# Designs tried in a protein design run: designed miniproteins, single chains. Part 65

Each design is a single chain, and the fold is of that chain. pLDDT is the mean over its residues in the fold that is shown.

## One batch from the design tools (miniprotein)

Design m2255
Fold by ESMFold2-Fast:
Structure m2255 (fold): chain A 56 residues (1-56)
Amino acid sequence: MLTKQDIYDRAGGTPGVVDTALELYKAKDFEKAQEIINDPNAHGQVKVGAQLVLEK
């Protein structure tokens, strides 16, 4: 299972990636994460955060 520490490690300390991944992780909202990845207008850091949550 993806842990809070795994999110920090994979994000490399990038605030936008960490914040997005932690919100999705706490919510267990894989559907929201998939929507973000499929949205061509979503910010790159937000997409990376969503991708981290979906990989587990």
Scores: mean pLDDT 70

Design m2256
Fold by ESMFold2-Fast:
Structure m2256 (fold): chain A 135 residues (1-135)
Amino acid sequence: SSKAQELLAKMKEILEQMKASTDEKEVKKLAREFLDLAIEFAKLLKPSLSEDEIKLITYLMAALQAILDEDVQLFEMYLNAAKNLAKKVMDEETYKKFTSLIDEAIEAAEQGNYKEALVKVGEALLLALEYALKK
């Protein structure tokens, strides 16, 4: 398959490992690997993306980094910015799925559940990247 499809498959594999792990330190390590793959995937997609799509993906990656640094306030700020951009770039069905993941990520972070926050923002980033790839 294409390099983009290979990166997507590896990101899905890492996300499943994050969900299965009971060790927050391992989840954070996996989330850093996931972010590195997302950066490479975004670089491959960038020439075909709108400015709003680039901003959306950038805010989601920034949110993932913020929660890795346990900065809940910055995490919520980036995710709220991502929701505003997603409304412009996604169809209604995808937007509803996306905002559900974002709301779950924010709730998890507010409860100090950094594992669940990382998983949910990872799922939201994956959804945004898959949506961009299918255009």
Scores: mean pLDDT 90

Design m2257
Fold by ESMFold2-Fast:
Parts: sequence; C-alpha cells; structure tokens
Structure m2257 (fold): chain A 74 residues (1-74)
Amino acid sequence: SLLEEAEAWLAEKREQIEANRDDPAKVQAIVDEANAWAAEVSRQLSPEERARLEALMAELMHLADQLIAEAKAA
C-alpha cells in the first residue's frame, strides 16, 4: 500500500538523518525532502492513513530538531 511504502521510505530517511547528525544543513535538507514528499502523498491517503503519516513525520522532525540543536551547541 502507499502507506506501507511511506513508512519504509521514512524509516530510510530517519537512518539518513542519524548518519548525518553532525551536519545540520544536510539534516535540514533531508527533512525538507521528506516534508515535500509527505505533503504530496497525504493528498492520496484516507484521513486515518494521513493521521499515521503525520505521526511518523512528527517523529522524524523531532529527531531532526534534536540533532540540529546538538550540532549548533557544539
């Protein structure tokens, strides 16, 4: 399903963010890419599937915000 593809893709993006944790510009670029893709995909999802995608995006963005803050503090 499109939601299952989205979950797999976001898991890959999470790993990419963690691999680039000391590069805030790269982390932000990955988040921007994920947000753009999620916005397009969300238009094709049911309300229940959209809620799941939004929850996964919130987790990804929270991780990114933490890593960017850590990099800026260093």
Scores: mean pLDDT 84

Design m2258
Fold by ESMFold2-Fast:
Structure m2258 (fold): chain A 94 residues (1-94)
Amino acid sequence: MLTNGQIAVNIVNDTVTDIIYGQISQDQAMSRIDQALQIVDTEPIDVQIGTLNQMITSIQYGIRRAREQGRDDSVQILQSMLRRIQQRLQQVQS
């Protein structure tokens, strides 16, 4: 059975893929990220930190792939997603 953390990471991974292929808007991407973060918020703090770090790694991979493809639009959206998750990580570590 998937854990809530695994479900949240899968939402982020699917969102990264859809952005790289230009299949969703920035608003749709941010909505999916907010859904994933709501799932993460239900977990203990140590699990939240681990899950958010995994999400950050996934988005950083997506940024590298988008840059290699010359997709500046995708890079911008992925950087917005990265900032949102990094802000949450700072809040839970404070």
Scores: mean pLDDT 87

Design m2259
Fold by ESMFold2-Fast:
Structure m2259 (fold): chain A 79 residues (1-79)
Amino acid sequence: MAPLATLSLEELEALLREQAEREVRYAVERFGLDEEEVRRLLERIVEVRVAAIAAGEDPLAAVERELGEEARALAERIE
C-alpha cells in the first residue's frame, strides 16, 4: 500500500502542510517567485487534497479540476 494510506486524515493534513511550507521556500529561493502567491496556491492545493480524501475522491484529479490552470501558469514561470 502507498505510505500515505497508513496515515490518519489529521496526520496526512499536517504532512501536506509541512510539504507546502518547504515547497514555498524552494520556489522563492530557486526561482524568485513571490512568497505570498506561491503560499496561497500551495495552501489551496492542501485544502483541495484533504477535502477530496475526506470525500473519498482522487486528490490528484481534484487538484487538476480546481487548480490545474493556476498550477500550469506557475510552472510556466519556472522556466
Scores: mean pLDDT 73

Design m2260
Fold by ESMFold2-Fast:
Structure m2260 (fold): chain A 75 residues (1-75)
Amino acid sequence: SPREERQRIFMELSRYAERKIEELLPDLSPEERLQILGEVHQLIVEELDRHDWDFEKTKKEVDKYIEEKVREYRE
């Protein structure tokens, strides 16, 4: 089902982003972590719609967002 495939793509990207945030930003407060997770989940929804549910194109946008957050919190 196209709906089931889209749900799978969203879940895989969400898990990927959560793991990357944990690995690259381990020192975030619980409040900062929840905010960033909320923002990245919204970004995933918006970018999946924009890129016609292309996993790799959306993953690149997720990677850019996380890289920007890493720079912000390390500066």
Scores: mean pLDDT 86

Design m2261
Fold by ESMFold2-Fast:
Parts: structure tokens; sequence; C-alpha cells
Structure m2261 (fold): chain A 89 residues (1-89)
């Protein structure tokens, strides 16, 4: 579990540094091995935890650039809890 949380934290920190685009979001899904059918649920989880409900993908990513490390850790733990079966250590 801890290794998966660390992997997701590192993926989210990398995601925060990437350009704002749909391609960047798609690359995050691929990096974490999130199936197509669960991408909407994954996106909603991020929206909920960063306080970005109702925002577009690009607007969420812009807001995500200002999230702190505590929020990233909280989000990583929630992602592993819901999608951990798809995430490799």
Amino acid sequence: MEEKVEKVKNALKEFKKQPISIETMENLFKKLNIPEEHREEFFRLIQELVGAKGLSVEELMEKFKSVDDETIEKLAKAIVEKFGEYIEP
C-alpha cells in the first residue's frame, strides 16, 4: 500500500509540473493504469479533493498547480483506496 501511495504521489507531483492539456490528463491515466471506464470516476475524485467540482479538465489542472503537498498526499491515498488494484507498486 505505502509503495503505491508513493508512486501516485510522485505521479501527481509530475502531473502538477506538466502543461495544462487533455493529453497531460490522459498521460496521468496511463501512468496509473486507470481503465477507460473508470476515468470519469477518477476525475470526479480529484475534483472533490481539490475543491474543483463543476470545473472542466483544463480548469481543474490549472487549480491543481496551486495545491500543496498535504493535498497531494491526501489525494494519493484516496486514489490508491479506490483504484489501487490497477496501480502497480
Scores: mean pLDDT 79

Design m2262
Fold by ESMFold2-Fast:
Structure m2262 (fold): chain A 108 residues (1-108)
Amino acid sequence: SATEARLAALVDKMVELGRDFILEAYNKGEITAEQEMIYMIHLESFKATALELIRQRDFAGLVKGVRSLVDTMKLFTSRIKNEDLKEYGQKVIKEMEDILAEMEALAA
């Protein structure tokens, strides 16, 4: 359906925001190579789960999963020592919240 296609596109955008942030955190020396690998694996697992929830039409489960990812991003960003990266993280959180709001509207 058009709704499922739009939700999948929003999941892809969420994952891209997460990947770009993880790469920047690594480039700024905020995380180790091992942490980058683990976070990337978790992000791919999130994507696989989210797309499965869309296939099952479990939109409530999708929204819950995305909210958990946003909360994780907020917690991580609150602990960042590099000020430029922290500001970037706050911008990423805002974009993720906008995506979550659109997903909630589509799931209603």
Scores: mean pLDDT 91

Design m2263
Fold by ESMFold2-Fast:
Structure m2263 (fold): chain A 81 residues (1-81)
Amino acid sequence: PSEEELDVEVDLALAIIGVTELEKVRPKIKNPEILKKIDEARKHVDAGLAALQAGDLETARKHFEEAVKKIREAIKLLEKE
C-alpha cells in the first residue's frame, strides 16, 4: 500500500480503538466536556468511514486525524481528574 493508505489505516485503527475504550468507561465519566469529546470523535469516525467507502482517502484521513485528536483531548481531561 501507499504511504497515504497506510496512514489512513493506522489512524482508522487508532480512532476505533480509542472510541471503543472510552465508550467502555463512559458510565464512570462525570465531566460533560469529556463526554462531548467522545461524541465528537465518534462522529468523525463515522464521517471518515463514509469517505473511505466512497474512495475519498484525503477526506477520510482528515476525519480520522480529527477523531484521534478528540480522543487525545478526552484522555488528557480524564488524566486531570
Scores: mean pLDDT 83

Design m2264
Fold by ESMFold2-Fast:
Structure m2264 (fold): chain A 84 residues (1-84)
Amino acid sequence: KEEEERLKELQKLDNFLQERREELVAASKDVREALVKGAEEYAKEEKLPKELVEPLLEAMANATNTEELAAALLGLVDAVLEQK
């Protein structure tokens, strides 16, 4: 299947890029700061309680890989959806 072959190639590429993304996230203070600021602004617009937001922003700031960043971002989205 065309899609199946494309997926295999994307998975191979992703495997090579995953460690690089983790290294870049760990090395890039500016990227972390930008993401934390963006997340903080989003949380303020959605009126999330500070007690819920602070640990998520701290998790983003201290993330050592993309999985930790993704988990913190998903936590913010879930908090907004739950508040509705």
Scores: mean pLDDT 68

Design m2265
Fold by ESMFold2-Fast:
Structure m2265 (fold): chain A 100 residues (1-100)
Amino acid sequence: SPLEKKLQELLQEGIQLLDQGSELAKDDPRLQATLQGVKDALQYLLDNPDLSVDEKIGLLQGILDVLRHLSRETTDPEVQRLLQRGSELVQEAIELAKQM
């Protein structure tokens, strides 16, 4: 499906942004661990395309909530900008999943 392909592309872009965030956060092991958890959740969505639409939306909403929380807690403007971009991608992924 074109929607499934676009969803996978957004999830892959999100993982790449989280890798950049982990590099920026290398002096913050707690932030790195949380970003790794978010990355693992995005990878789980990529590895399990047969998840129901409701399960995909639920997982994406959980990821979005974590990214928004981290964006409010961080004082690093580069990390904050990256987390905001990640939140935008996850929100787009939620809207795509609703169309599936």
Scores: mean pLDDT 88

Design m2266
Fold by ESMFold2-Fast:
Structure m2266 (fold): chain A 72 residues (1-72)
Amino acid sequence: SLAREEAEAVRTKSLDPEEMKKLIEESILLGLQDIIYGVVKIIAEREGKPQSLTVTLPDGTVLKASASPPAP
């Protein structure tokens, strides 16, 4: 049963709720870094000029991304 498997997964994840929270936060940061890099790369390619982006999160974490277009 799907509900039974879900209950077992919740039980396992509930053993360390604070660790789960930290893993989610880390996954979000990693995903956000990849997203901003992808966006900067696309803009650099479209504009034909180097692009950079710096994002500061409410917790003080700073994310940077930069990309240059291929030579003309």
Scores: mean pLDDT 70

Design m2267
Fold by ESMFold2-Fast:
Structure m2267 (fold): chain A 77 residues (1-77)
Amino acid sequence: SMEELYRELAEKQQKIFEKLDELVKEKGRVTDEIRREYLALLAEFAGLDPEKVRNATDEERDEILRKLSELFKKLLE
C-alpha cells in the first residue's frame, strides 16, 4: 500500500541521515560511499537489486537513477 511505501521510505531516510551524520563527523565531508549506500537503499525499496547498484558503472548508475526517478514520479501523481 501507499502507507507501507511511505513508511519504508521514512525508515530508509532515517538510516541514511544517521549514516551521514556519523560519516561526515568522521571524514568531514559527504563521500561516494554514502552516496552509493543511499542509492542502494532506494533501489532495494523500489524492488531493484542493491548489489547491482554497489557494483555499477557510472552509466549503469544513471540507468538505475532514471528507473528510481520514474517510480517516484508515479508515486507523486
Scores: mean pLDDT 68

Design m2268
Fold by ESMFold2-Fast:
Structure m2268 (fold): chain A 110 residues (1-110)
Amino acid sequence: MEEKLLKKIDELTKKAKEGDKEAAKDLVVYFYSSIAARLLKIAKKALEGILENLETVVEALKEDPSIFKVIRATMELAKRMPGNPELDQLKEEFLAAVEKIDPELAKKLR
């Protein structure tokens, strides 16, 4: 299972580099879903893909506000799991990177 998720993230990262905004949104969904599921290695890999494509990710999120409903639902699932400092650090790194480009978007992702 984990190997398939890592390959999917690599595929999405490549597509996002080519300007695919749907792939950029999928990277964000995989990132938050991995945090909720406590899949540290997958979350870290998704964050790496997001940071490599940060401007495309920010544009994609601004063009499709419906993604915030998915993120919010995923974070509600995360409340069922105990806290994890390394996953919390990855989330803060993502939010800090987004805040440098769009502070209002970063607030919506918290």
Scores: mean pLDDT 81

Design m2269
Fold by ESMFold2-Fast:
Order: structure tokens, then sequence, then C-alpha cells
Structure m2269 (fold): chain A 68 residues (1-68)
């Protein structure tokens, strides 16, 4: 499920980047539910929240793999 992937990605981002888990979860779930969760958009949002490029890429891949 893309929503479950968004939750896992949010946990990864919180653990590795120190971003608030609830803030990351809300942002990523909103992108998935609105159909806007492209890998580029997920990376852009996470980078704007202070995630490293490596962590943003890992999160984007988790969501993309669940959508295919």
Amino acid sequence: SPVEAARKAAELVAKESGIDPETARQALETLVRSGAATPERVRQVLLSMGASPEVAEKAARLIAEAAG
C-alpha cells in the first residue's frame, strides 16, 4: 500500500534526519492521498523539511516501489 510505504518512509526520515515523525507522516501521506507522490515531489518536500539527499532518495524509493 502506498499509504503504508509513506508511513515507513516517514519513520526512516524521522530516525535519520531528526524531523518530527508526525510532521513527516502528514506530509508524505498527503502527497500519496492526493496522487502527487512522484519520486521528485517526495524528494523536494523532504529536502525542504531538512532531510539529507540520501534519506530523501531512500524515502522516495519506498513509496515508488509500493505504487508499482
Scores: mean pLDDT 83

Design m2270
Fold by ESMFold2-Fast:
Structure m2270 (fold): chain A 104 residues (1-104)
Amino acid sequence: MEAIRSTQEGIAGAGEPNALGFGEAAAADLAKRLGISVEAAAKLLAILSPVSQMVVEGAAPEEVAARVRELLETLGLTEVVPEAAALARAGDLDGLAALLRAHL
């Protein structure tokens, strides 16, 4: 469904599109595509979705790194925080995704 309005309402109106009903469906689809558990896919999306949105919106590298730290600490992945924060600060979202997949 090419409902650009629905996508825009999810981003601008809801404030948290990946948390408000989108995250569960997206996690299930990603889990199927990557051959991982829905729980691992949900954790990956919970980190990468807000981080990629911040990068797209032009957030400062230090703000992106701080958000990655907060999200990883919430998930108990404190051991990868320094490496993940460095990748986020560099704008290396592919490297961040690879690091997270190795630890989920």
Scores: mean pLDDT 70

Design m2271
Fold by ESMFold2-Fast:
Structure m2271 (fold): chain A 76 residues (1-76)
Amino acid sequence: RVDEGNRLIQQGNRYRRQGNYQQAAQYYQQAVDLYRSVDPHSPQLSQALYNLSSTYFQMGNTDQSQQYTDQSVQAG
C-alpha cells in the first residue's frame, strides 16, 4: 500500500526532474488516488497533493495548482 505509493511518487519525481510535467502529474495523481483510498487524512496524501499542485503550477495551470494546494492542506 504505502510502498506502492512511494514508488509512484519516485516515478513522478523522476519525470518532474526531466521537465516532463504531464507524466509527473499522472504518477502523482495515481499516488493521490492510492493514498486517499487508504487514509483520507495522512502526511503521504498531503505530500502527494502538494507535488501535484507544484507540477500544475510549473505547467502554468494556476487553477489546478490552487485546487490541489487547498486539498493538500485539508489532507494534512
Scores: mean pLDDT 83

Design m2272
Fold by ESMFold2-Fast:
Structure m2272 (fold): chain A 71 residues (1-71)
Amino acid sequence: MTSMEMIKEMYERSKKNGGDGKKIGKYGSEIFSTMDPEEAKKIMEKTKEMIDKGKTEEAIKYLEEEYKKGK
């Protein structure tokens, strides 16, 4: 429902897949703070798909690159 709930869901999914959910939470919250909400949601949905496929490290790198573009 909220952007924070979406970030928490991805954190739990990354934790289940053995990934670093703390980085997902950090970059995800920064993206929602700096980007247009619709763009942030698209980034989060793509990240969620990558995590669900077991590509958690790639998902973290993707979020980091999007975070860097937001600065």
Scores: mean pLDDT 72

Design m2273
Fold by ESMFold2-Fast:
Structure m2273 (fold): chain A 68 residues (1-68)
Amino acid sequence: SETQKGALDSVKIFIDSVRDMSLTSDKEQQEKMIRALQMLVDVVKQRFDDSVVEEVEKEYQKFVDFVK
């Protein structure tokens, strides 16, 4: 649905913003960001379609791979 797509686009923008903040963050702050995004993924799993969940999990994994 358009609502599901809008939510996905917003989450992607948010994760992209967190990635940009990570460029000037130390490892402790990056670990806190990973934990915060894990919580976001868990919320998405409770509220959205599997297709949205899969895309959010992919964006989360890209962030984890980027900061490690």
Scores: mean pLDDT 82

Design m2274
Fold by ESMFold2-Fast:
Structure m2274 (fold): chain A 91 residues (1-91)
Amino acid sequence: SAAQAALEALRQQSLAQTLAFIKENAKEFGKFFADLAKNDPELLREIIETLLASGMPREDLIALVETMLEALKDDKENTAQLKAILEELKA
């Protein structure tokens, strides 16, 4: 699936490259993460755990989700899903 291909692509990149790539594509990744939260929460958890296990600081992941929220500020449904992800990361 496209989601599995995206996860594999993230695994192949360095953390700095992954962070930069997601920030450059914040709107598309924001939609992707929001869709996963709704339709495939297990894959979303795997992606988050993979990023954290690879040494990405939790604070950087939080900032990344906040960047996605700003990119999608006019999208009510996706914004709600991203806010839920943000709350879990801050817990």
Scores: mean pLDDT 79

Design m2275
Fold by ESMFold2-Fast:
Structure m2275 (fold): chain A 65 residues (1-65)
Amino acid sequence: MDLLRGILLMIQAVGEQMGLKISIREVDGSYVVEFKDNTKEAKEIGETIKKAAENAGFKAEVKLS
């Protein structure tokens, strides 16, 4: 979906600007977002991605390391 993809790209760009290491993958119609850092910012971005994906009818999983 164009909207979801646009949101994910924007979130990744913002995260990189904040110094976060973010990897976003699509697996069988769901999105896996991996953060290198387990910070409050990473959790907030991950939650935003999750909500955006769910609102668009997709499943998203957030993984923090």
Scores: mean pLDDT 69

Design m2276
Fold by ESMFold2-Fast:
Structure m2276 (fold): chain A 73 residues (1-73)
Amino acid sequence: MSKEQIAENEISKAVQDVMAEAAAAGETDVEKILARLDKEFEKIKEKMPEMAEYIEELGEKIKKQIEAHLAAK
């Protein structure tokens, strides 16, 4: 498995976990959800510092999509 694929899997899992926790808690604060995603993405960057730039780019793209989706409601 490539390093990029490992990073994508870690990010995907973090997004799923954060969104599931937010839904279970009834959290509707978009800023809190995005802050939680930022925290999880920082942890992934710490685990894979050689992939930090790639993780940052992919994470920002995902956050923008989630923010747009949540703000549209």
Scores: mean pLDDT 79

Design m2277
Fold by ESMFold2-Fast:
Structure m2277 (fold): chain A 79 residues (1-79)
Amino acid sequence: SIQPSAALLAYIQAIPQQDRGRLFAVLYEGADEAQKQRVLNNAAALGVQAADAAELARLVDQGRIDDETFARLLTPLVP
């Protein structure tokens, strides 16, 4: 299973809902191809639609992905 760090979860919970998709987009665009593919694979494994990064950012901004699931999706993108 994908385990998010407690620090990452706390950080996400402090971010306003409307800014979360932008955070995802920035982190995803800064990632290498292997990290990007891992995020998309993790989305599918977590039961989130394995859509492109733009669709994932939109779902996050719309509040359709909860804090814990979002933290799990970001795990490959953060050290």
Scores: mean pLDDT 76

Design m2278
Fold by ESMFold2-Fast:
Structure m2278 (fold): chain A 69 residues (1-69)
Amino acid sequence: SATIEAVLADIRRVFPGASEAELAEIRELLERGDVEGAKALVRRLAARDGVSDETLAGLLAGIETAVAD
């Protein structure tokens, strides 16, 4: 899905330290429609890398949009 790939590109940009395994797990969760699982993993990356609440909120909204599409 183009929407899923766009969200993964944003995650790569925000979390340059994210592994390909972490990104693959997020993709799998998004493809299954597991919004809460994908959000939980992105929140863990945000806590690790110290991203702003505003940036995190944007990523979480992107996850909701990607699953709804």
Scores: mean pLDDT 83

Design m2279
Fold by ESMFold2-Fast:
Structure m2279 (fold): chain A 97 residues (1-97)
Amino acid sequence: SQRAANEKEIQESAAAVLARAEEVKEELYKKIEEDPSLTEEEKERLKKAAELIMEAARAVAAGNYEEAARKLAEAAKVLGLDVTEEEVLEEIEKAIE
């Protein structure tokens, strides 16, 4: 039965996504701490983006790819990146193939 192997792969993939999101969050927080030129507004923007990335990773882990795409698109917008929710969803779908 392939079912037990598939469940383990899903759990391992979810753990990898969460670990990657934690790395990105740590990098953003390190930038906030090490870059004295950042304004309070810029620091708050980076913190918000880190929170949204973590929320997106949790959504992916839960199998909620639409919520993940929405959160990642919001994070991109906070960072000043021109990315749509649909474009993010397409990249998530490609990554899980």
Scores: mean pLDDT 73

Design m2280
Fold by ESMFold2-Fast:
Structure m2280 (fold): chain A 59 residues (1-59)
Amino acid sequence: MEEEKKEQEEVDKAAAEAGRETNAKVRVREGDTEGASLVVQTSKKAGEEKKKELEEEKK
């Protein structure tokens, strides 16, 4: 219930942070489709990893 909401927020934060870090490292420019795709994939992967970590911790 509330722990699920907080867990989702943690996942979103982790994904956002990973996206920001990857964006800074790759220096995604406007119109860089490949760079943008990389940032999205990295954010999604970070979010999934964080979700698994939180589920393992809560179990």
Scores: mean pLDDT 69

Design m2281
Fold by ESMFold2-Fast:
Structure m2281 (fold): chain A 111 residues (1-111)
Amino acid sequence: MEEILKLLEEIQELAQKLISAALKGDIDSAKKYLDQLKSQIDKLKDLVNKNLPKDVADKVNALLDDLQQTADDLVQAVENGASVSTLIGLGLRIIGLLLEAERLIKEAAKG
């Protein structure tokens, strides 16, 4: 459980760096943080599948799949010159998905 929460914290930090790079129009940094984020998500999925009940693992994996897709969408949006409002919206969705994943993981730790 502690390993899962620590990896989730690292993912949250990478997501913040990705959002910041995207808002600055730093495409190279955004792509770098996206690649790192995908790698950490794969590690988190492995730990979740091994350590959490299947029903919780399935829900967390679905949130992580949505997170990866939204992060890809954010990088594509910045490459395509999307508005700052669009980038903020995608960034807020990323934060929301991570908070929900953390909630599910912490609730599973109690029961």
Scores: mean pLDDT 88

Design m2282
Fold by ESMFold2-Fast:
Structure m2282 (fold): chain A 109 residues (1-109)
Amino acid sequence: MEVKRRLHEELLERFGETRETPEEDFEGALDAAVMLVIEELIRQGRLEEAEALQKRLAKMKPEEKLEFLREKLPELTDERIRRAVEALLEGRVREFLELLEELGEELEK
């Protein structure tokens, strides 16, 4: 699907940028975690939700991103994406960034 390809390309570009996020930049880490959820939605074929979330990401407050991630955690079927999001929600920002780097390399395939 054309929409799926476009969303995935946009996500890969954002991942490349976010992998440089410092450990103390928790807000940047939250953005990256929401982008991982967008990737999960794309993989599940939930393209309308993925597109809506991409549009909302720039307007979401950090508290809204945290709540969203907590709500979506049980729906994540990719173990690596789920583990990365869980690490961030538990305050393990360094582990999250290491997992994000690994995921970014895999997504480029």
Scores: mean pLDDT 71

Design m2283
Fold by ESMFold2-Fast:
Structure m2283 (fold): chain A 86 residues (1-86)
Amino acid sequence: SSIEEKTERTIKLLEEIIAKIREALENPENAEKLWAEIQKLLQEADKLIEEINDTATEEQMKEFMEKVSPLIAELQELLKELLEQL
């Protein structure tokens, strides 16, 4: 379904964002350049999450949140670390 496709894309985007934040933390000289890329991906992920929230059933939303909540938590922790270096 379109919701399942958006869920899979959201997971992939969150994983890509996490990977880029980790790269920026490991290579601080590249942090500013990677930050621009991270911001763009964050905006894309936010839009997909909004679309899922607007169109998903209660059951689909629960499944979505169960899959993405650990990734969002990891992302928020790493993002805080990155922003302290910028």
Scores: mean pLDDT 85

Design m2284
Fold by ESMFold2-Fast:
Structure m2284 (fold): chain A 67 residues (1-67)
Amino acid sequence: GPSAERAAHEALLADLERKLTAAQRAGLLSQEQVDALLTEARRLFAAGASPEEVGRRVEARAVALLL
């Protein structure tokens, strides 16, 4: 239901924030890039994307920024 979907979205956003912040601290991403990736994740959830789809798309974009 909507509350379970919201909880899954919040859990994924927290996981993404932890991982992206770790990459930023390691010098792999800037804070601006982390903020942009988290904004993209929220945008995809607002557009009705599943947590799995959001995770895959944000991960792909983050990997592209590391190339």
Scores: mean pLDDT 84

Design m2285
Fold by ESMFold2-Fast:
Structure m2285 (fold): chain A 92 residues (1-92)
Amino acid sequence: MSPLEREIERLYAEIQAVLNEIEALALQLKDKALRRAVMQQLIDLASEAVLLMLNVKYTDDEALKRENLARMREIHAQAQALLAAAKAALKA
């Protein structure tokens, strides 16, 4: 049990770090519409990550924990893609 829960906690921390970096970059975007779009995606990803983490903490179902871990990996990938897009927008 401990190794699966540690992996979920580690991934959640990584997601939070990426989302924090995106927020800092979004505040530097001069295009108001682009900044709004990035911030909306950030809020959506953050909200889903929090919900998945809460679901893991309140369930003893290993299958559900694995499903939530798989979804958190998708959120992590989406957060990394959003970070790359925000960095590219700042260089344009």
Scores: mean pLDDT 84

Design m2286
Fold by ESMFold2-Fast:
Parts: C-alpha cells; sequence; structure tokens
Structure m2286 (fold): chain A 82 residues (1-82)
C-alpha cells in the first residue's frame, strides 16, 4: 500500500553520524516500520531516497541516503517504495 505524507521540517544533519535526516507526520498507526525505504519528492520534481530509522505512533524519522539537495524542504511529498 502506498503511503503519502509530507516532510514536517527542513532537512538537518545528525551530529552523531553526519547523515541528513527529516521527520514526517506518519508513524506506526499508518503502517510504517523501521528499515522501509521512502522517496522524497520536492516541489520541482527532484527525488531522493531515504530509510525510516525511527518510528513513533504518529511520526517517523527518515535518514537520507544522499546529501539533501537544496530543493528538499518542509512540505515536500514522501512516498513508500513498495
Amino acid sequence: MKIISRIAYDPTINPADGKWRVAIDAGSRDGLKIGQLVRIIAEDGTEIEGRIVAVSEDSSAIELLEPAPESIRRGDRVELIE
């Protein structure tokens, strides 16, 4: 099942590992699980892949698989890769 959510805040670097992270307003109640791959789609159509690294009941944290492009920001679309 394809889940659509949006980025809750602009991408930030985790100081513990230097990896880029974003949060979304979807969690375990929406069927999300740690380790799932997601695609983030910017307003201009730029796409990057991420992995869910933390899941709460109604929110999740995504680790970006590459550095965040300047086009990725809060409100951008997030989809599960099935």
Scores: mean pLDDT 76

Design m2287
Fold by ESMFold2-Fast:
Structure m2287 (fold): chain A 64 residues (1-64)
Amino acid sequence: GAAEEAKRAAEGARNGAKAAADLGRPDQATIAEEYAKKAEEAARNGDAEAARKYLMKAGQAVGG
């Protein structure tokens, strides 16, 4: 359901932030972590659309 999709998106955003930190990219990791927090908040509210939006933004911060 939407809540499970939102939770998966939030987990993806968090994993992206961790990957950036592990690669020694602290600026990218900081930006990705802010979007991961927003995705986690959206997931708590069951908002899969917002969670996916923030997952995309976290990915852009990490991958360019």
Scores: mean pLDDT 81

Design m2288
Fold by ESMFold2-Fast:
Structure m2288 (fold): chain A 96 residues (1-96)
Amino acid sequence: EEEELEKQKKNVIEAIDKAIELVKSRVTDPELQAEALEVLEGAKKKIEEAKSIHDVNIITVSTALLLVGLAMESPNPEDREALIEAARLILKAGDK
């Protein structure tokens, strides 16, 4: 259980780091990029502090929903696609 928690945290943190790189490289709106990075960096800290797999899952889902919300407010289809892809990366890491 504790070994599984540490493995899950590692997988989700790796996905968040990948999502951060994706946002920095593909989101062109500076305000949207800054908001998405704040969400992702906050999520990374919360995952590091998580005490259970359930907490990791809640943080993962909440983070993905926030990214999708930001995407839906963007008029730029490339920015929307990048944020949705970032959300998918994080959700996939949380599936195990």
Scores: mean pLDDT 86

